# Designs tried in a protein design run: designed miniproteins, single chains, continued (3). Part 79

Each design is a single chain, and the fold is of that chain. pLDDT is the mean over its residues in the fold that is shown.

## One batch from the design tools (miniprotein)

Design m10906
Fold by ESMFold2-Fast:
Structure m10906 (fold): chain A 68 residues (1-68)
Amino acid sequence: MTLADLREKLEAEYAELEAALEAGEIESEELAEFGKELGEFMLKKFEGKLSEEEIEEKREEIRKRAAE
């Protein structure tokens, strides 16, 4: 899987997720936003734009927000 392939898949999944949210099939807006944020974070990680320390900090931040 290349970065371009990953980005294309994420964009397609996000479009489908947004459509489902608008249709009222997904009741948790927080879950939808969490999914998008995690996807964007993984994309940046794959590009090598984030250090391992930044990656771990961001994961911890996302986990805390999801738990609240």
Scores: mean pLDDT 63

Design m10907
Fold by ESMFold2-Fast:
Structure m10907 (fold): chain A 62 residues (1-62)
Amino acid sequence: MSKEELEELAKKLGKTVSEVSKLIKELKELQDKDTESVKKLMEKYGITNEQLEELVILLSRE
């Protein structure tokens, strides 16, 4: 993910680039965990299911 993609995503989520970077790191760690961990991450960062799906799509593009 490029710096510009991170900045656009941060703007869409109403977050800073640093917050989005932390969210992406935690989301990658959650790939090995259950549904409850995903819900807690969403609540922690105040993101919707649609915003989480957008993050996953962007992370799948290398």
Scores: mean pLDDT 72

Design m10908
Fold by ESMFold2-Fast:
Structure m10908 (fold): chain A 79 residues (1-79)
Amino acid sequence: SEEEEKLIKDIKKAADIALASTDPVVQRVALREILEIAKKSKNPNVKKAAIDALRQVAEKSTDPAVRAEAERGIAELEK
């Protein structure tokens, strides 16, 4: 659907911004955007894209707070 494509694109854009940054603040803002999109949509394909994006950002980050926030987001979306 058009909505699904738009939301997945928005998730990928947020992930790209986070992955291009070494700033934990920028990474956390991106994680929150990704999580919020997935929580509002309830769409399984959007949720899958969000989980993948959160995992990618967590793996790149050296900041414990960013990694913990990504892990919490993944756990929340896997319910």
Scores: mean pLDDT 83

Design m10909
Fold by ESMFold2-Fast:
Structure m10909 (fold): chain A 54 residues (1-54)
Amino acid sequence: IVEELEKIAKETKNGYFRDLARLVREAEKQGLLSDEFREAVKKIIENEKKYLEK
């Protein structure tokens, strides 16, 4: 999930995805990464991948 966000950030050059990847890493490190948060981030990744494929 973090690796996918970092890949999207590099491909889009969008700082939002880079910052989101760092936020997810910190949440995971602190044990604050809930299933709901993880699913929300996965949806963001899926939507961006759909955009990049077109």
Scores: mean pLDDT 74

Design m10910
Fold by ESMFold2-Fast:
Structure m10910 (fold): chain A 55 residues (1-55)
Amino acid sequence: AERDARDLETVKAVNEAIKSGDPEAIREAADKVAELHGLTPEQRELLRRSLEAVA
């Protein structure tokens, strides 16, 4: 329950970063997601590319 709330908050922060169109904000949001979920370096790179493509 508490982890679900934190995940939702992180997703919302990512969406706000995408809306801002700021590459630095998008990168910071992706790094926070990767840290929170213990993503591998490969998964983190894929996440950054996906967010940049959507922004």
Scores: mean pLDDT 72

Design m10911
Fold by ESMFold2-Fast:
Structure m10911 (fold): chain A 100 residues (1-100)
Amino acid sequence: SAAELRAVLRAVVTYVETMVRETRPRLSPEQQAEVERLLAEFRALAAAGGSPANLERMREIARKIAEIMKPSLSPKEQKGLENALRLIEQLLAEGIALAR
């Protein structure tokens, strides 16, 4: 399960990084700075390993990143973001169960 948890964390980080990269040009400088700060914290938590507390904080960060990005997206893209966030949250919840 440790190898499976590491694979999930890597996939979730890559997915969040890709979404941020694609949306970044549409964000204000202030929104970009906050998203980059949150993404750095997200990466650091993933690198520190899959404690339940770290995974729960990663869920909070993913939600915060999504909320910052949402106003800059079309309705169709917002639906895509909501679907992606739901999947990320499900994967992190499974990770929390595995880390206990």
Scores: mean pLDDT 82

Design m10912
Fold by ESMFold2-Fast:
Formats: C-alpha cells, structure tokens, sequence
Structure m10912 (fold): chain A 92 residues (1-92)
C-alpha cells in the first residue's frame, strides 16, 4: 500500500540521517535494500520494522550480518517501489 511505501521510505531516510549507509535497488514491484553502519540497537530496530511490514502483507526477506541488514521487499506496485528509491536518492 502507499502508506507502507511512505513508512518504509521515511524509516530509511531516518537511518541515513543517523549515519547509516542506505542503498536501494528496484526491480518491478520489488525493492532491495542494504543498510550498513548500524549499531546493535539500530540493527534490531530495523529488522523488527521489516518483520512488521511482512505482517502487514508485504513479501519480506531479511538477512542480518553484523551491522548490515539486507532486505528484499515485494508486494509493492512498480510506482511504490520507485517512490522508495527516489526518496532515498534525493536525500543525498
């Protein structure tokens, strides 16, 4: 949904403002996100947020490796996926 896409974009922008490196790739209605430079608390917080999106009906796969979180998020429209990428790229 548009609300989930905006919520995800806002969360990723906040992580970038707090010093994390956020990379976003889009393939159709799927967003691939890599966030690195996270401390333990932020790693846990982001992983839990992604689990929440999965419970809200998005197709979420999450991999956690130290201070890096990789996520694949499907179930978005192509427009919603592109919005997330554009929001992150314009913040740089």
Amino acid sequence: SSELARSLADYLAKLAEEGAKVEVEVEGGTVRVTVSGLDVRRTIGFALTLIGFGLDGLEVKVEVEGGTVRAEIGGLSEEEAQYIKDAIEKGK
Scores: mean pLDDT 80

Design m10913
Fold by ESMFold2-Fast:
Structure m10913 (fold): chain A 80 residues (1-80)
Amino acid sequence: MSKEEIKEEILKKIGEILALIGEQFDLELRIEELKKKLEEEPDKEIEEEIKRLEEEIKRIEEEIKRLLEEIKKLEEELKK
């Protein structure tokens, strides 16, 4: 693998992380909106939606962690 190919792969993974951070931010905003609605009127469907969105955020965090670990491995290859 060339140094150029490794750099391109790192940039691709950074782009994927940025997209996931954006998705996480949108989900956090949706959770805040749903929590405000829940304070006005108790609704089990809203509580279940919040739980689903929180679970989705956890999945995104795990994927970001995986991509960061892959980037670190690629950065170590650049040192060779």
Scores: mean pLDDT 84

Design m10914
Fold by ESMFold2-Fast:
Structure m10914 (fold): chain A 61 residues (1-61)
Amino acid sequence: MQALQDVITEWRAKSTLSETELHQVYIEAHKILEEISSNPTPEQIREALEKAEKIVKEKLK
């Protein structure tokens, strides 16, 4: 839980996306994490955010 917030904060700081796009990435990342585990590792959280960012970028086309 705390690790999740730290990873999200780090990712948000590195991202060039708008607040609206970041919100969409969080929604998609949560869907991915629900399929993986109730207690995802920081690595799994980063992978979910990366996959979610790709999904959001594809939707913006």
Scores: mean pLDDT 71

Design m10915
Fold by ESMFold2-Fast:
Structure m10915 (fold): chain A 79 residues (1-79)
Amino acid sequence: MDESLKEAEERIEKLKEELERLAKEFEERGDYELAERARELIKRLEEAEKKFKNREITPEEFLKELKEIEEELKELKEE
């Protein structure tokens, strides 16, 4: 069993849920630019997941991408 893959899938699901929630909250308060940033992070996350599952990128590259998305999510949450 690929434990690293399972852990990554759980992180992806959690990140998608948090980003979707933030996008909706930003839209509700009229911060459409911040909502768009959250939506772009979701697209980036889905693209990275697809590339990783297709073996187009290494596990290390994928984890780096997840970290970058997580950092951008943290910045977005401070807005």
Scores: mean pLDDT 79

Design m10916
Fold by ESMFold2-Fast:
Formats: sequence, structure tokens, C-alpha cells
Structure m10916 (fold): chain A 74 residues (1-74)
Amino acid sequence: SLADRARAIADKALAEADELVKQGKTKEAILVLDIALGLVRIARGVAKLIGDEETAARLDEAIARLEEKIAELR
């Protein structure tokens, strides 16, 4: 589903960002997270448009995790 793909993107972005931070590449980590955040927000918008509140709620959780990590790194 779109939700599963968007969640997978968020999870992969968080894992990649963690690895980049370990390498001292914090700016690249933030860029990866910002791109993932944009994609997940689009998916959440689509979920809201079609009335899929369960998917929208799951994507809100993914968005919160990405935003938290971006804030931590800035």
C-alpha cells in the first residue's frame, strides 16, 4: 500500500541518516531526512484526501519521527 511504502521510506531514511551521522556527514543526513519527510507528507495528504484516517494517523507517526530526528541534528 501507499502507507507501507511511505513508512518504509521513513524507516530507510532514518537508518541511512544514522549511518551518515556516524560518518560525520550530518548535513547529508538532514538532506536525506528532509527528502523523506516531503515524500511522507505527500502520502499523508493523499490519505486525507481519500478519507483513510488510519493511514493518515500512521503517517503522522512517521512524520513525527522524521521531524524529531531533523530537529535533533540541527
Scores: mean pLDDT 86

Design m10917
Fold by ESMFold2-Fast:
Structure m10917 (fold): chain A 66 residues (1-66)
Amino acid sequence: SSVSAADRARAEEYTARGGELARQGRYEEALKEFRKALELDPDNIAARMGYREAAEALGDPALAAL
């Protein structure tokens, strides 16, 4: 898939924010940031892993919402 450099950089910013929120136990907010990252760069491994962990912590509400 084609991802622009600007979208890649923004996805990395969202991924970093999500990671920090998850570290604080703020999983609903973390999931929102990881979702934004994956909308821009669906192949971002860190965002995918973070999204999965946040969704698991919340009991998978994100699987219904997507």
Scores: mean pLDDT 82

Design m10918
Fold by ESMFold2-Fast:
Structure m10918 (fold): chain A 92 residues (1-92)
Amino acid sequence: SKKIQEGLEKLKEAAKKGGFKVDAEVKGNTLKLVIKSDDLLKLIALSLQLIGLGLDGYEVKLEIEGDTLKAEITAKDEEKLLEAIERLSEFL
């Protein structure tokens, strides 16, 4: 989807401004993120936002190893996936 691609570009831009290195891809209704930062507090804060999505009806898988956060976020539909991408971009 063009809207998903535009959302991913905005997310990557927000992440760079926030001091993160980000790889992001979408397959179906699943957003896959690999996020790196030397700032542990930023990674913790981002992890809490991702956990919050799990409480709001998204399926969330998280793995943290050193400076790297890997996340998979699955939404019920494209509209909810776009909402998740926007929410994460606003936080970063």
Scores: mean pLDDT 84

Design m10919
Fold by ESMFold2-Fast:
Parts: structure tokens; sequence; C-alpha cells
Structure m10919 (fold): chain A 80 residues (1-80)
């Protein structure tokens, strides 16, 4: 269902963010930016998947906005 697809995408992205945070702790600033770009590509792929599962465009857009915010929060955390 669209709701299950959205929940699954959020859970999968949470796991990816945990990996980004762990890897970012030993990464250079250049490597952190590369990880950010990788995470953004992952969000884009998830957005396409959610649309294919019938999730409304407004909900997909909201998901992308939430995930981009979470990426920025992790970026700031690992740069400390």
Amino acid sequence: SPAEALAGAEAAFDSQLKGFKAEGRTASEEEIEALVEQMRRSVDAMARYLRSQGVPQEEVDAFVERMEKRIEEVREEVLK
C-alpha cells in the first residue's frame, strides 16, 4: 500500500542516515560532501519509488523536504 511504501522508505532512510553519521565521524570535509550527495541521490530514488507505489505527489514532496532536513542535521553533527 502507499502508506506501507512510505513507512518502509522512512525506515530505510533512517538506516542510511545512521550509516552516514558513523562514516562521517572519520571522514574529511570533502568525503562528507560526497556522502551528502550520495544521500541526496538516495532520497531522489526513494521519491521515484514512492510515486510508483501511488503515494500522492504532495506526500512525496513532504517526504523529500523532511529527508533533506535530516541530511543537513547529520552533516552539521559530523562536522563537529
Scores: mean pLDDT 85

Design m10920
Fold by ESMFold2-Fast:
Structure m10920 (fold): chain A 50 residues (1-50)
Amino acid sequence: MDELIEQALEAFRRAIEAGRAGDDDAATRYGDLGVALLERAGFRGGVYTD
């Protein structure tokens, strides 16, 4: 579980960095990966924006 959370946070960090660099493709890919990893870890409430 902790490993999946760590990987999800790393994916989101890379998505933000890619977005700031104008790499929308990489930003989308890392964002999707982060969400998938959080779902596998059982995280939804409090981390999702709704």
Scores: mean pLDDT 74

Design m10921
Fold by ESMFold2-Fast:
Structure m10921 (fold): chain A 73 residues (1-73)
Amino acid sequence: MKAEQLKQEGLRAAQQGDLERAIELGEELEKMGHYEHAAEVYRAVAGRYLAQGDIERARELFERARELEEKAK
């Protein structure tokens, strides 16, 4: 359950506004090969940036999440 735990921590960090922590947890999931979990965390962070008006960072994270989901076969 390590991947699920890291995902939940990343989602919580994003919800709390700790976007840097959330990205770090997403990167750890990526390094472990848990691409679907990493993509979910990145989408949560992207949504937060979009809500804050940072459209460019949101777009980059949505693109990264999409690429990871395509790897998760």
Scores: mean pLDDT 85

Design m10922
Fold by ESMFold2-Fast:
Order: sequence, then C-alpha cells, then structure tokens
Structure m10922 (fold): chain A 97 residues (1-97)
Amino acid sequence: AERIARLARELAARAADSPLPAAPEIAELLRRAAERAEAGDFEGALEALEEARRLALEAGDRRMAAHILDIMAEVYEAMGDLEKARELREEALRLLR
C-alpha cells in the first residue's frame, strides 16, 4: 500500500507540472488513488487510476498513461492478481513503442 501511494503521489507531482489542460484533474485523481490505496481501498484506487489513464490518453500523453498503468499493476499485485498486473505492464510497454 505505501509503495502504491508513493508512486501515485510522485506521478501526481509530475502531472501538476504539465502544461496540459487536463493536468490538474489527472494530478487530483492520482492523489485520490494514493489516499484510497493507503486506506486499503484498492478498488477505489483503481477507479481513480482508470479515470486518470483515460484523461492522459485523451490528452495524447502516452508516457503518463504508461506510468498510470504501472501503478495499476502494483495495485493488482497487492490484490493477488499477478496475471492482470502482467497484462497492464505489457500494455504500458506498448504505449512507449
């Protein structure tokens, strides 16, 4: 949980420094995901991360979307879903090609 929250907050800070119009909303969603993960609400964390990923992709920020997918993979690993975690990491690598 601590690792997921840390990664989400680090990415939120990077999003906040972005000139993209959606950057403040992405940063807020990532902070929300961190808070939910720390509370043990992994389902709520995934909801916030999925919305942040959608906004990043709509903005054309494939690198941001890839980082969000990596954090989602960490959440699935914490939930014991190693197959889903692997799938999401492979999707993140495809976004960076």
Scores: mean pLDDT 86

Design m10923
Fold by ESMFold2-Fast:
Structure m10923 (fold): chain A 52 residues (1-52)
Amino acid sequence: MLEEALKAYDEGDYEKFAEIAEKMTPEQQQEFGRLLLERDRERRRKNIVKKP
């Protein structure tokens, strides 16, 4: 479920993401938001400090 929400968001399928989010518990929705923030920060940091 959480993985499906992440995939839909990454794919840009926001309608599907909304459907999945409605099926998640409030706790899972909070975890999803935290995971997105962590992943976004990691990707941005790696792009700034890119290695060959």
Scores: mean pLDDT 72

Design m10924
Fold by ESMFold2-Fast:
Structure m10924 (fold): chain A 51 residues (1-51)
Amino acid sequence: LGEGVVALGRRDYEEAVRHFEEALSRDPDNELARRYLREALRALGRDDEAA
């Protein structure tokens, strides 16, 4: 999760998506990771995948 947040801060949105997907694979109920994943996907113009 922390690594994904760092990637978001660097505007490294593809790397952020990867880290948040990894966090969700470990804990599917992680609402924070799901929220950040939607944010990163929206920043990449992939908001259809975030819905």
Scores: mean pLDDT 74

Design m10925
Fold by ESMFold2-Fast:
Structure m10925 (fold): chain A 84 residues (1-84)
Amino acid sequence: MSEEEFDLEVELALLIIRYTILKKAVERGKLTPEQALSEIDKLIEDAKKLLERARELGNEDVVQTAEDIIKELEEMKKKILEKS
C-alpha cells in the first residue's frame, strides 16, 4: 500500500502543479498556440496514465481528480483551436 499510494499522490500533485503553471502561461499569453497545444497534449497523456493506475489501485479520489484535470485540459485545447 504505502509506496504505491504515496507515488500516486505525488504524481497527482506534480500533475496539478504542471496544469496550474500551463493554465497561467496560456492565460498570460506566454506561449504560442503550438507550444500550448504541445504541452496540453503531454499533460493529457500523463493524466490518462495516472488515471489508469489510480483505477487499477481503486483510488477513487485520484481517479476523480485526474478525470477533472483531463476535462479542463481538453476544454483549454478546444478554446485554443477555436481561435486558430
Scores: mean pLDDT 83

Design m10926
Fold by ESMFold2-Fast:
Structure m10926 (fold): chain A 80 residues (1-80)
Amino acid sequence: SEEELIERVKRLYPELTEDIDLMLKRGVEVWAIAAYVAAKLRYEGREEEAEEVLDLAARETGVDRSTLRRVVEDIVRILE
């Protein structure tokens, strides 16, 4: 479920909890929140956890993993 996805990303990156809650309140789609968290994990060199988030996001939201990866790459470029 999308709720389980949100709980998992908060567990993997607790420092982003406030950002995640704000994005949810603003109506940001769960797949986009997951892509944002995966991008932050990748930016910090936590590639294995980023891939876990992308796998779970693809499963729970139905968005293609390749689309999610492209969005993550775009976000990482903005963070640099």
Scores: mean pLDDT 85

Design m10927
Fold by ESMFold2-Fast:
Structure m10927 (fold): chain A 79 residues (1-79)
Amino acid sequence: SSEEIEKLLEEVKRLLEEAREALEAGDFATASRHLLEAMDKLGEINSLKPQMSEEQKKEYEELGKELEELRAELHAARA
């Protein structure tokens, strides 16, 4: 449903923000866990892609990019 997709998108936004805060604090274990959970939820959203509006698809793509940027920052911070 649209409401389910919106809830999942909001959950991903929260997880990515928490991952960023953890990364900035040097808590790489917490950052990694939040990013893995965000990946799982994005995978769930992808399974609902045929039901998504164009606006929801755009938001999904932006969140996916943010996830990859944070994963790259985590990798660089641990190097």
Scores: mean pLDDT 87

Design m10928
Fold by ESMFold2-Fast:
Structure m10928 (fold): chain A 90 residues (1-90)
Amino acid sequence: SAAARAAEAAARAAEAAAESGTAAAATGAAIAAIGAAVQAELEGNEEAARLAEEGAKAAAKGAASGTKEGISEGGKEAARLAREAARAAA
């Protein structure tokens, strides 16, 4: 589904943020997760939308931390949630 593909893309963005530790990458991961949540809502998948929204919050919290460690932790949590959203949307 389109929601599963969007969530998978969000997971890749979150993994990139975890590896790079940059606020820009974490912000990108949050935006990708928001897109995945919107797509899941359009497909009527409330569980996938909820998981993608939680992923966006994790990525945003990482970006807001201002530290490489906080960004990496937020990115890892966002990637986990985005993968769960992808499974729920499949």
Scores: mean pLDDT 89

Design m10929
Fold by ESMFold2-Fast:
Structure m10929 (fold): chain A 77 residues (1-77)
Amino acid sequence: SRMEELRERGLELVKEAEEIIKELDHSDPEVRELVDRMIELIRQFYEALARGDVARAEELLRELEKLVEELKKLKEK
C-alpha cells in the first residue's frame, strides 16, 4: 500500500541521516539545529502515518529528503 511505501522510504531516510549524524561535530550549533529539526520532522512524519494522513506524510517525507541533503553539506565542511 502507499502507506507501507511511505514507511519504508522514511525508514531508509532515517537510517541515512543517522549514519551522517554520527560523523558530524555535535558541538557545532549548526549541526545541533539541523539534528533538532530532523527529530521534529521524524516525529511529525510518524504522527501523520499514525493518522493515515498520506498527503501530510508525503509532504514531510519531502522535507526529510531536503534535510538529509543539508546534513550531507555539513559533512563536507
Scores: mean pLDDT 83

Design m10931
Fold by ESMFold2-Fast:
Structure m10931 (fold): chain A 78 residues (1-78)
Amino acid sequence: SIDELLDEVIETAEKYASPEAAQRIRELVEKVREAIKNKDYEKAFEYLSELRDLALEEGNPEMIEKIDKLFEAIKKEV
């Protein structure tokens, strides 16, 4: 599910990212979650793009993979 993938992104960030990056990622994940609840898919994709950029900066391929799965899962809801 989308919620499970979002939780996995947070878990991966807490495991591998700096504390500051993990906090930023958590905030963005919650923004994605809220956007989906509101059916605001444009904002959801914007926040996911920011998450993907952060994952690239952190050099975390596991987080990038999970974010890419989130893009695909949310596309099915649109």
Scores: mean pLDDT 84

Design m10932
Fold by ESMFold2-Fast:
Structure m10932 (fold): chain A 55 residues (1-55)
Amino acid sequence: DLVEELRRKVERAERERDLGVALAAKTDPSLAPQVRDYADGVIEAARKAVEELEA
């Protein structure tokens, strides 16, 4: 129980970190278009995952 909750909190923190990195990458036009496309997917997936965890 508590171990599972801690793992979920860690996963949420990792998703938030990934989201931050993806947002930074998307904002940076000097990066390859493929990187921005990947960032879009990560941002969408991370936001939905965080919202589902909060729900």
Scores: mean pLDDT 69

Design m10933
Fold by ESMFold2-Fast:
Structure m10933 (fold): chain A 75 residues (1-75)
Amino acid sequence: DLEELRRRLREARTVEEAVEAAREAIRALLEVGEGEELLRAIGLGLRLIGLELDGASLEEARELAEEALEELERL
């Protein structure tokens, strides 16, 4: 549920919670996305991996999650 993911992101107080929201949104995009949307989802997934390896700020994780949620809204 897109609304539930948005609620969880809004309530996220830690980097881990925001990263989990981003991961779930990106996973949903990978499952339902087609063509260009699927390619964007792959790009977002690579960015998430980069943030997890380099240590994300809460703001960076929130930004990625918001971008993934916006892509889900377009489907």
Scores: mean pLDDT 82

Design m10934
Fold by ESMFold2-Fast:
Structure m10934 (fold): chain A 54 residues (1-54)
Amino acid sequence: AALEKLTPEQRRILEAVANAGKLAGLSVEDIARVASRLTGVPYELALEAVKELV
């Protein structure tokens, strides 16, 4: 699974971004872009991980 490929810090940041973005009405794609930029995770991996959380 995509979440298993993340470090604990990357996963924590991505989960926080996903939760905040969901409340703000952001798309899964926009959440993944923000998470990718904050963590350095490739967009494709961030997108798969966000889909697992939402």
Scores: mean pLDDT 83

Design m10935
Fold by ESMFold2-Fast:
Structure m10935 (fold): chain A 90 residues (1-90)
Amino acid sequence: AETWREIAEVAEKAAEALEKGDLQTASNLTVAMGILLVATVLEHGDEEGAEELRKLISKAIDALNKGDVETAIKYFREAAEKARELAEKA
């Protein structure tokens, strides 16, 4: 439960950083999300929930790499919401 909440917080902070134009902070937070997601899968084995969340994070990263900041913000916020849902189920 705690790791899912941490992923949600990091995803929300990444979206906030992008809204402020802080691409470096957003990139660092994206790396942190990846590490937390791997740790959560290893600890809890919730492969289905983790797969959905990984897909959203991957879409956010892809948008960011293409310079589509608005789409990246959208997917980071959706990832935060999904992570919160997973935390409540655990």
Scores: mean pLDDT 79

Design m10936
Fold by ESMFold2-Fast:
Structure m10936 (fold): chain A 58 residues (1-58)
Amino acid sequence: KKEEARKYLDKGIEYLLKGEFNKAYEWFDKALELAPDDKVIRVNANNLKYVADQLEGK
């Protein structure tokens, strides 16, 4: 469960680095769904979602 959430977080980062911000955001959301109570996943996913939103919106 938490291991899958981390994989989803990594997947989102890959899309973020490719400039696919919408896909990155979706993967970060999926990570949060799998591990909503994990503080590390929650903080990282929310921060990365914010970054994806800012980069997409310009």
Scores: mean pLDDT 77

Design m10937
Fold by ESMFold2-Fast:
Structure m10937 (fold): chain A 64 residues (1-64)
Amino acid sequence: SLEKGIEALKAGDYETAVKYFEEALKKDPNNARAHALLYQAYFKLGEEEKANEWLQKALDILGA
């Protein structure tokens, strides 16, 4: 769930955070918050290209 992902992100467990945010997107594919949180998790993992992809998807959903 989104909340479990946020808890993992705060704990520094970025791989677990990604897993929970991906599960949140399976339930709600247009969840902009989940896309933004995936950006943060991938950025923390050092996967800058992947992080930027999720940031762009979040912005597209928000209509920005």
Scores: mean pLDDT 82

Design m10939
Fold by ESMFold2-Fast:
Structure m10939 (fold): chain A 64 residues (1-64)
Amino acid sequence: KKKVALVAADNEEELKKGVEMAKKLGADEIILLKKASREEVLKRAEELRAKGYEVIVIGASKPV
């Protein structure tokens, strides 16, 4: 029903860039995940998809 963007980054500048990308991709809602692990981001995406949202993940959390 709604398109949700999960924007994950470790710093403010990367979060800002992710927000701009989410807006260009037509996200209705934007959720900022600062300093979240990759596993946390994916879990949030799965939970939202299970509720019927279309989910876009932007910016990998930590690359390790």
Scores: mean pLDDT 74

Design m10940
Fold by ESMFold2-Fast:
Structure m10940 (fold): chain A 79 residues (1-79)
Amino acid sequence: EFEEYLNKGLEALRKGDYETAVEYFEKALKIAEENKDYLGISTAYHHLAVAYEKLGDKEKAEEYRKKSEFYRQKYIDSL
């Protein structure tokens, strides 16, 4: 379930297990993509950006922030 993987990723972030957080957020992203859930895709990319920022990968963090904004806009445009 999307929410289960998001919650596990957030728990890993809280514990400082940033690599584990990335794995769970990637699993959440896959579920949202399979369901064409633009809000879920945006949310997963947002948390991936946070996790990569914590890992010191500023380039990936920036890339995922832009993807989060793109899918949030797609969600709004679908209303």
Scores: mean pLDDT 87

Design m10941
Fold by ESMFold2-Fast:
Structure m10941 (fold): chain A 67 residues (1-67)
Amino acid sequence: MEEMRERAEKVIKEFNLPESLLEEIEGMLIGEFGRVLFFGETDLTSNLIEKIGEEKAKEIIELAKKL
């Protein structure tokens, strides 16, 4: 089974994001796919939204769901 890290790596390549965002994207994907409240309220998701904006974050989640 594919790990969330592999999905995060594919997202990094698709949106041409720096690899330093890998952990933040993986955390956001875990929050959305696992619907885990902890990750939705963490600094990881907040920092990502601040850096790339809500619309871009939603696009990343939508792409990850298709993977």
Scores: mean pLDDT 62

Design m10942
Fold by ESMFold2-Fast:
Structure m10942 (fold): chain A 60 residues (1-60)
Amino acid sequence: MSERSIENMEELARIAEQKGDFKLAAEYYRNLGKLYESLGNFDKAEELYKKARELEEKAK
């Protein structure tokens, strides 16, 4: 996957978070985690999954 695609998704996650759409932001961070996991970067994927869970808690 290209760096541009990852950067774009990171921007979308930040925008959703700024708008208070924590559920949408969590979905973007979870998708980023899956992408890093597919690249073999498991440490980064785990951090992103943790961030997604924290945002899901804020959405409740």
Scores: mean pLDDT 80

Design m10943
Fold by ESMFold2-Fast:
Structure m10943 (fold): chain A 66 residues (1-66)
Amino acid sequence: MESKVEIPEELREEYERAKREHEEAMKRLKEAKTLEEITKAIGEVLRAIGRLTDLELESLRRKRAG
């Protein structure tokens, strides 16, 4: 369902890392038991999504700039 953007090889490692961070943040969110833990985990999830989105947008910009 998420659009597959072609990631340049130099950004692939960072993209893979960001995906792992997102998976881990989602796991923490699922395991959060208090409102404070949930709020903190949501912040981490949003940060990871932002990182992934930034890398995808940079990949698209690179293609348009070529």
Scores: mean pLDDT 76

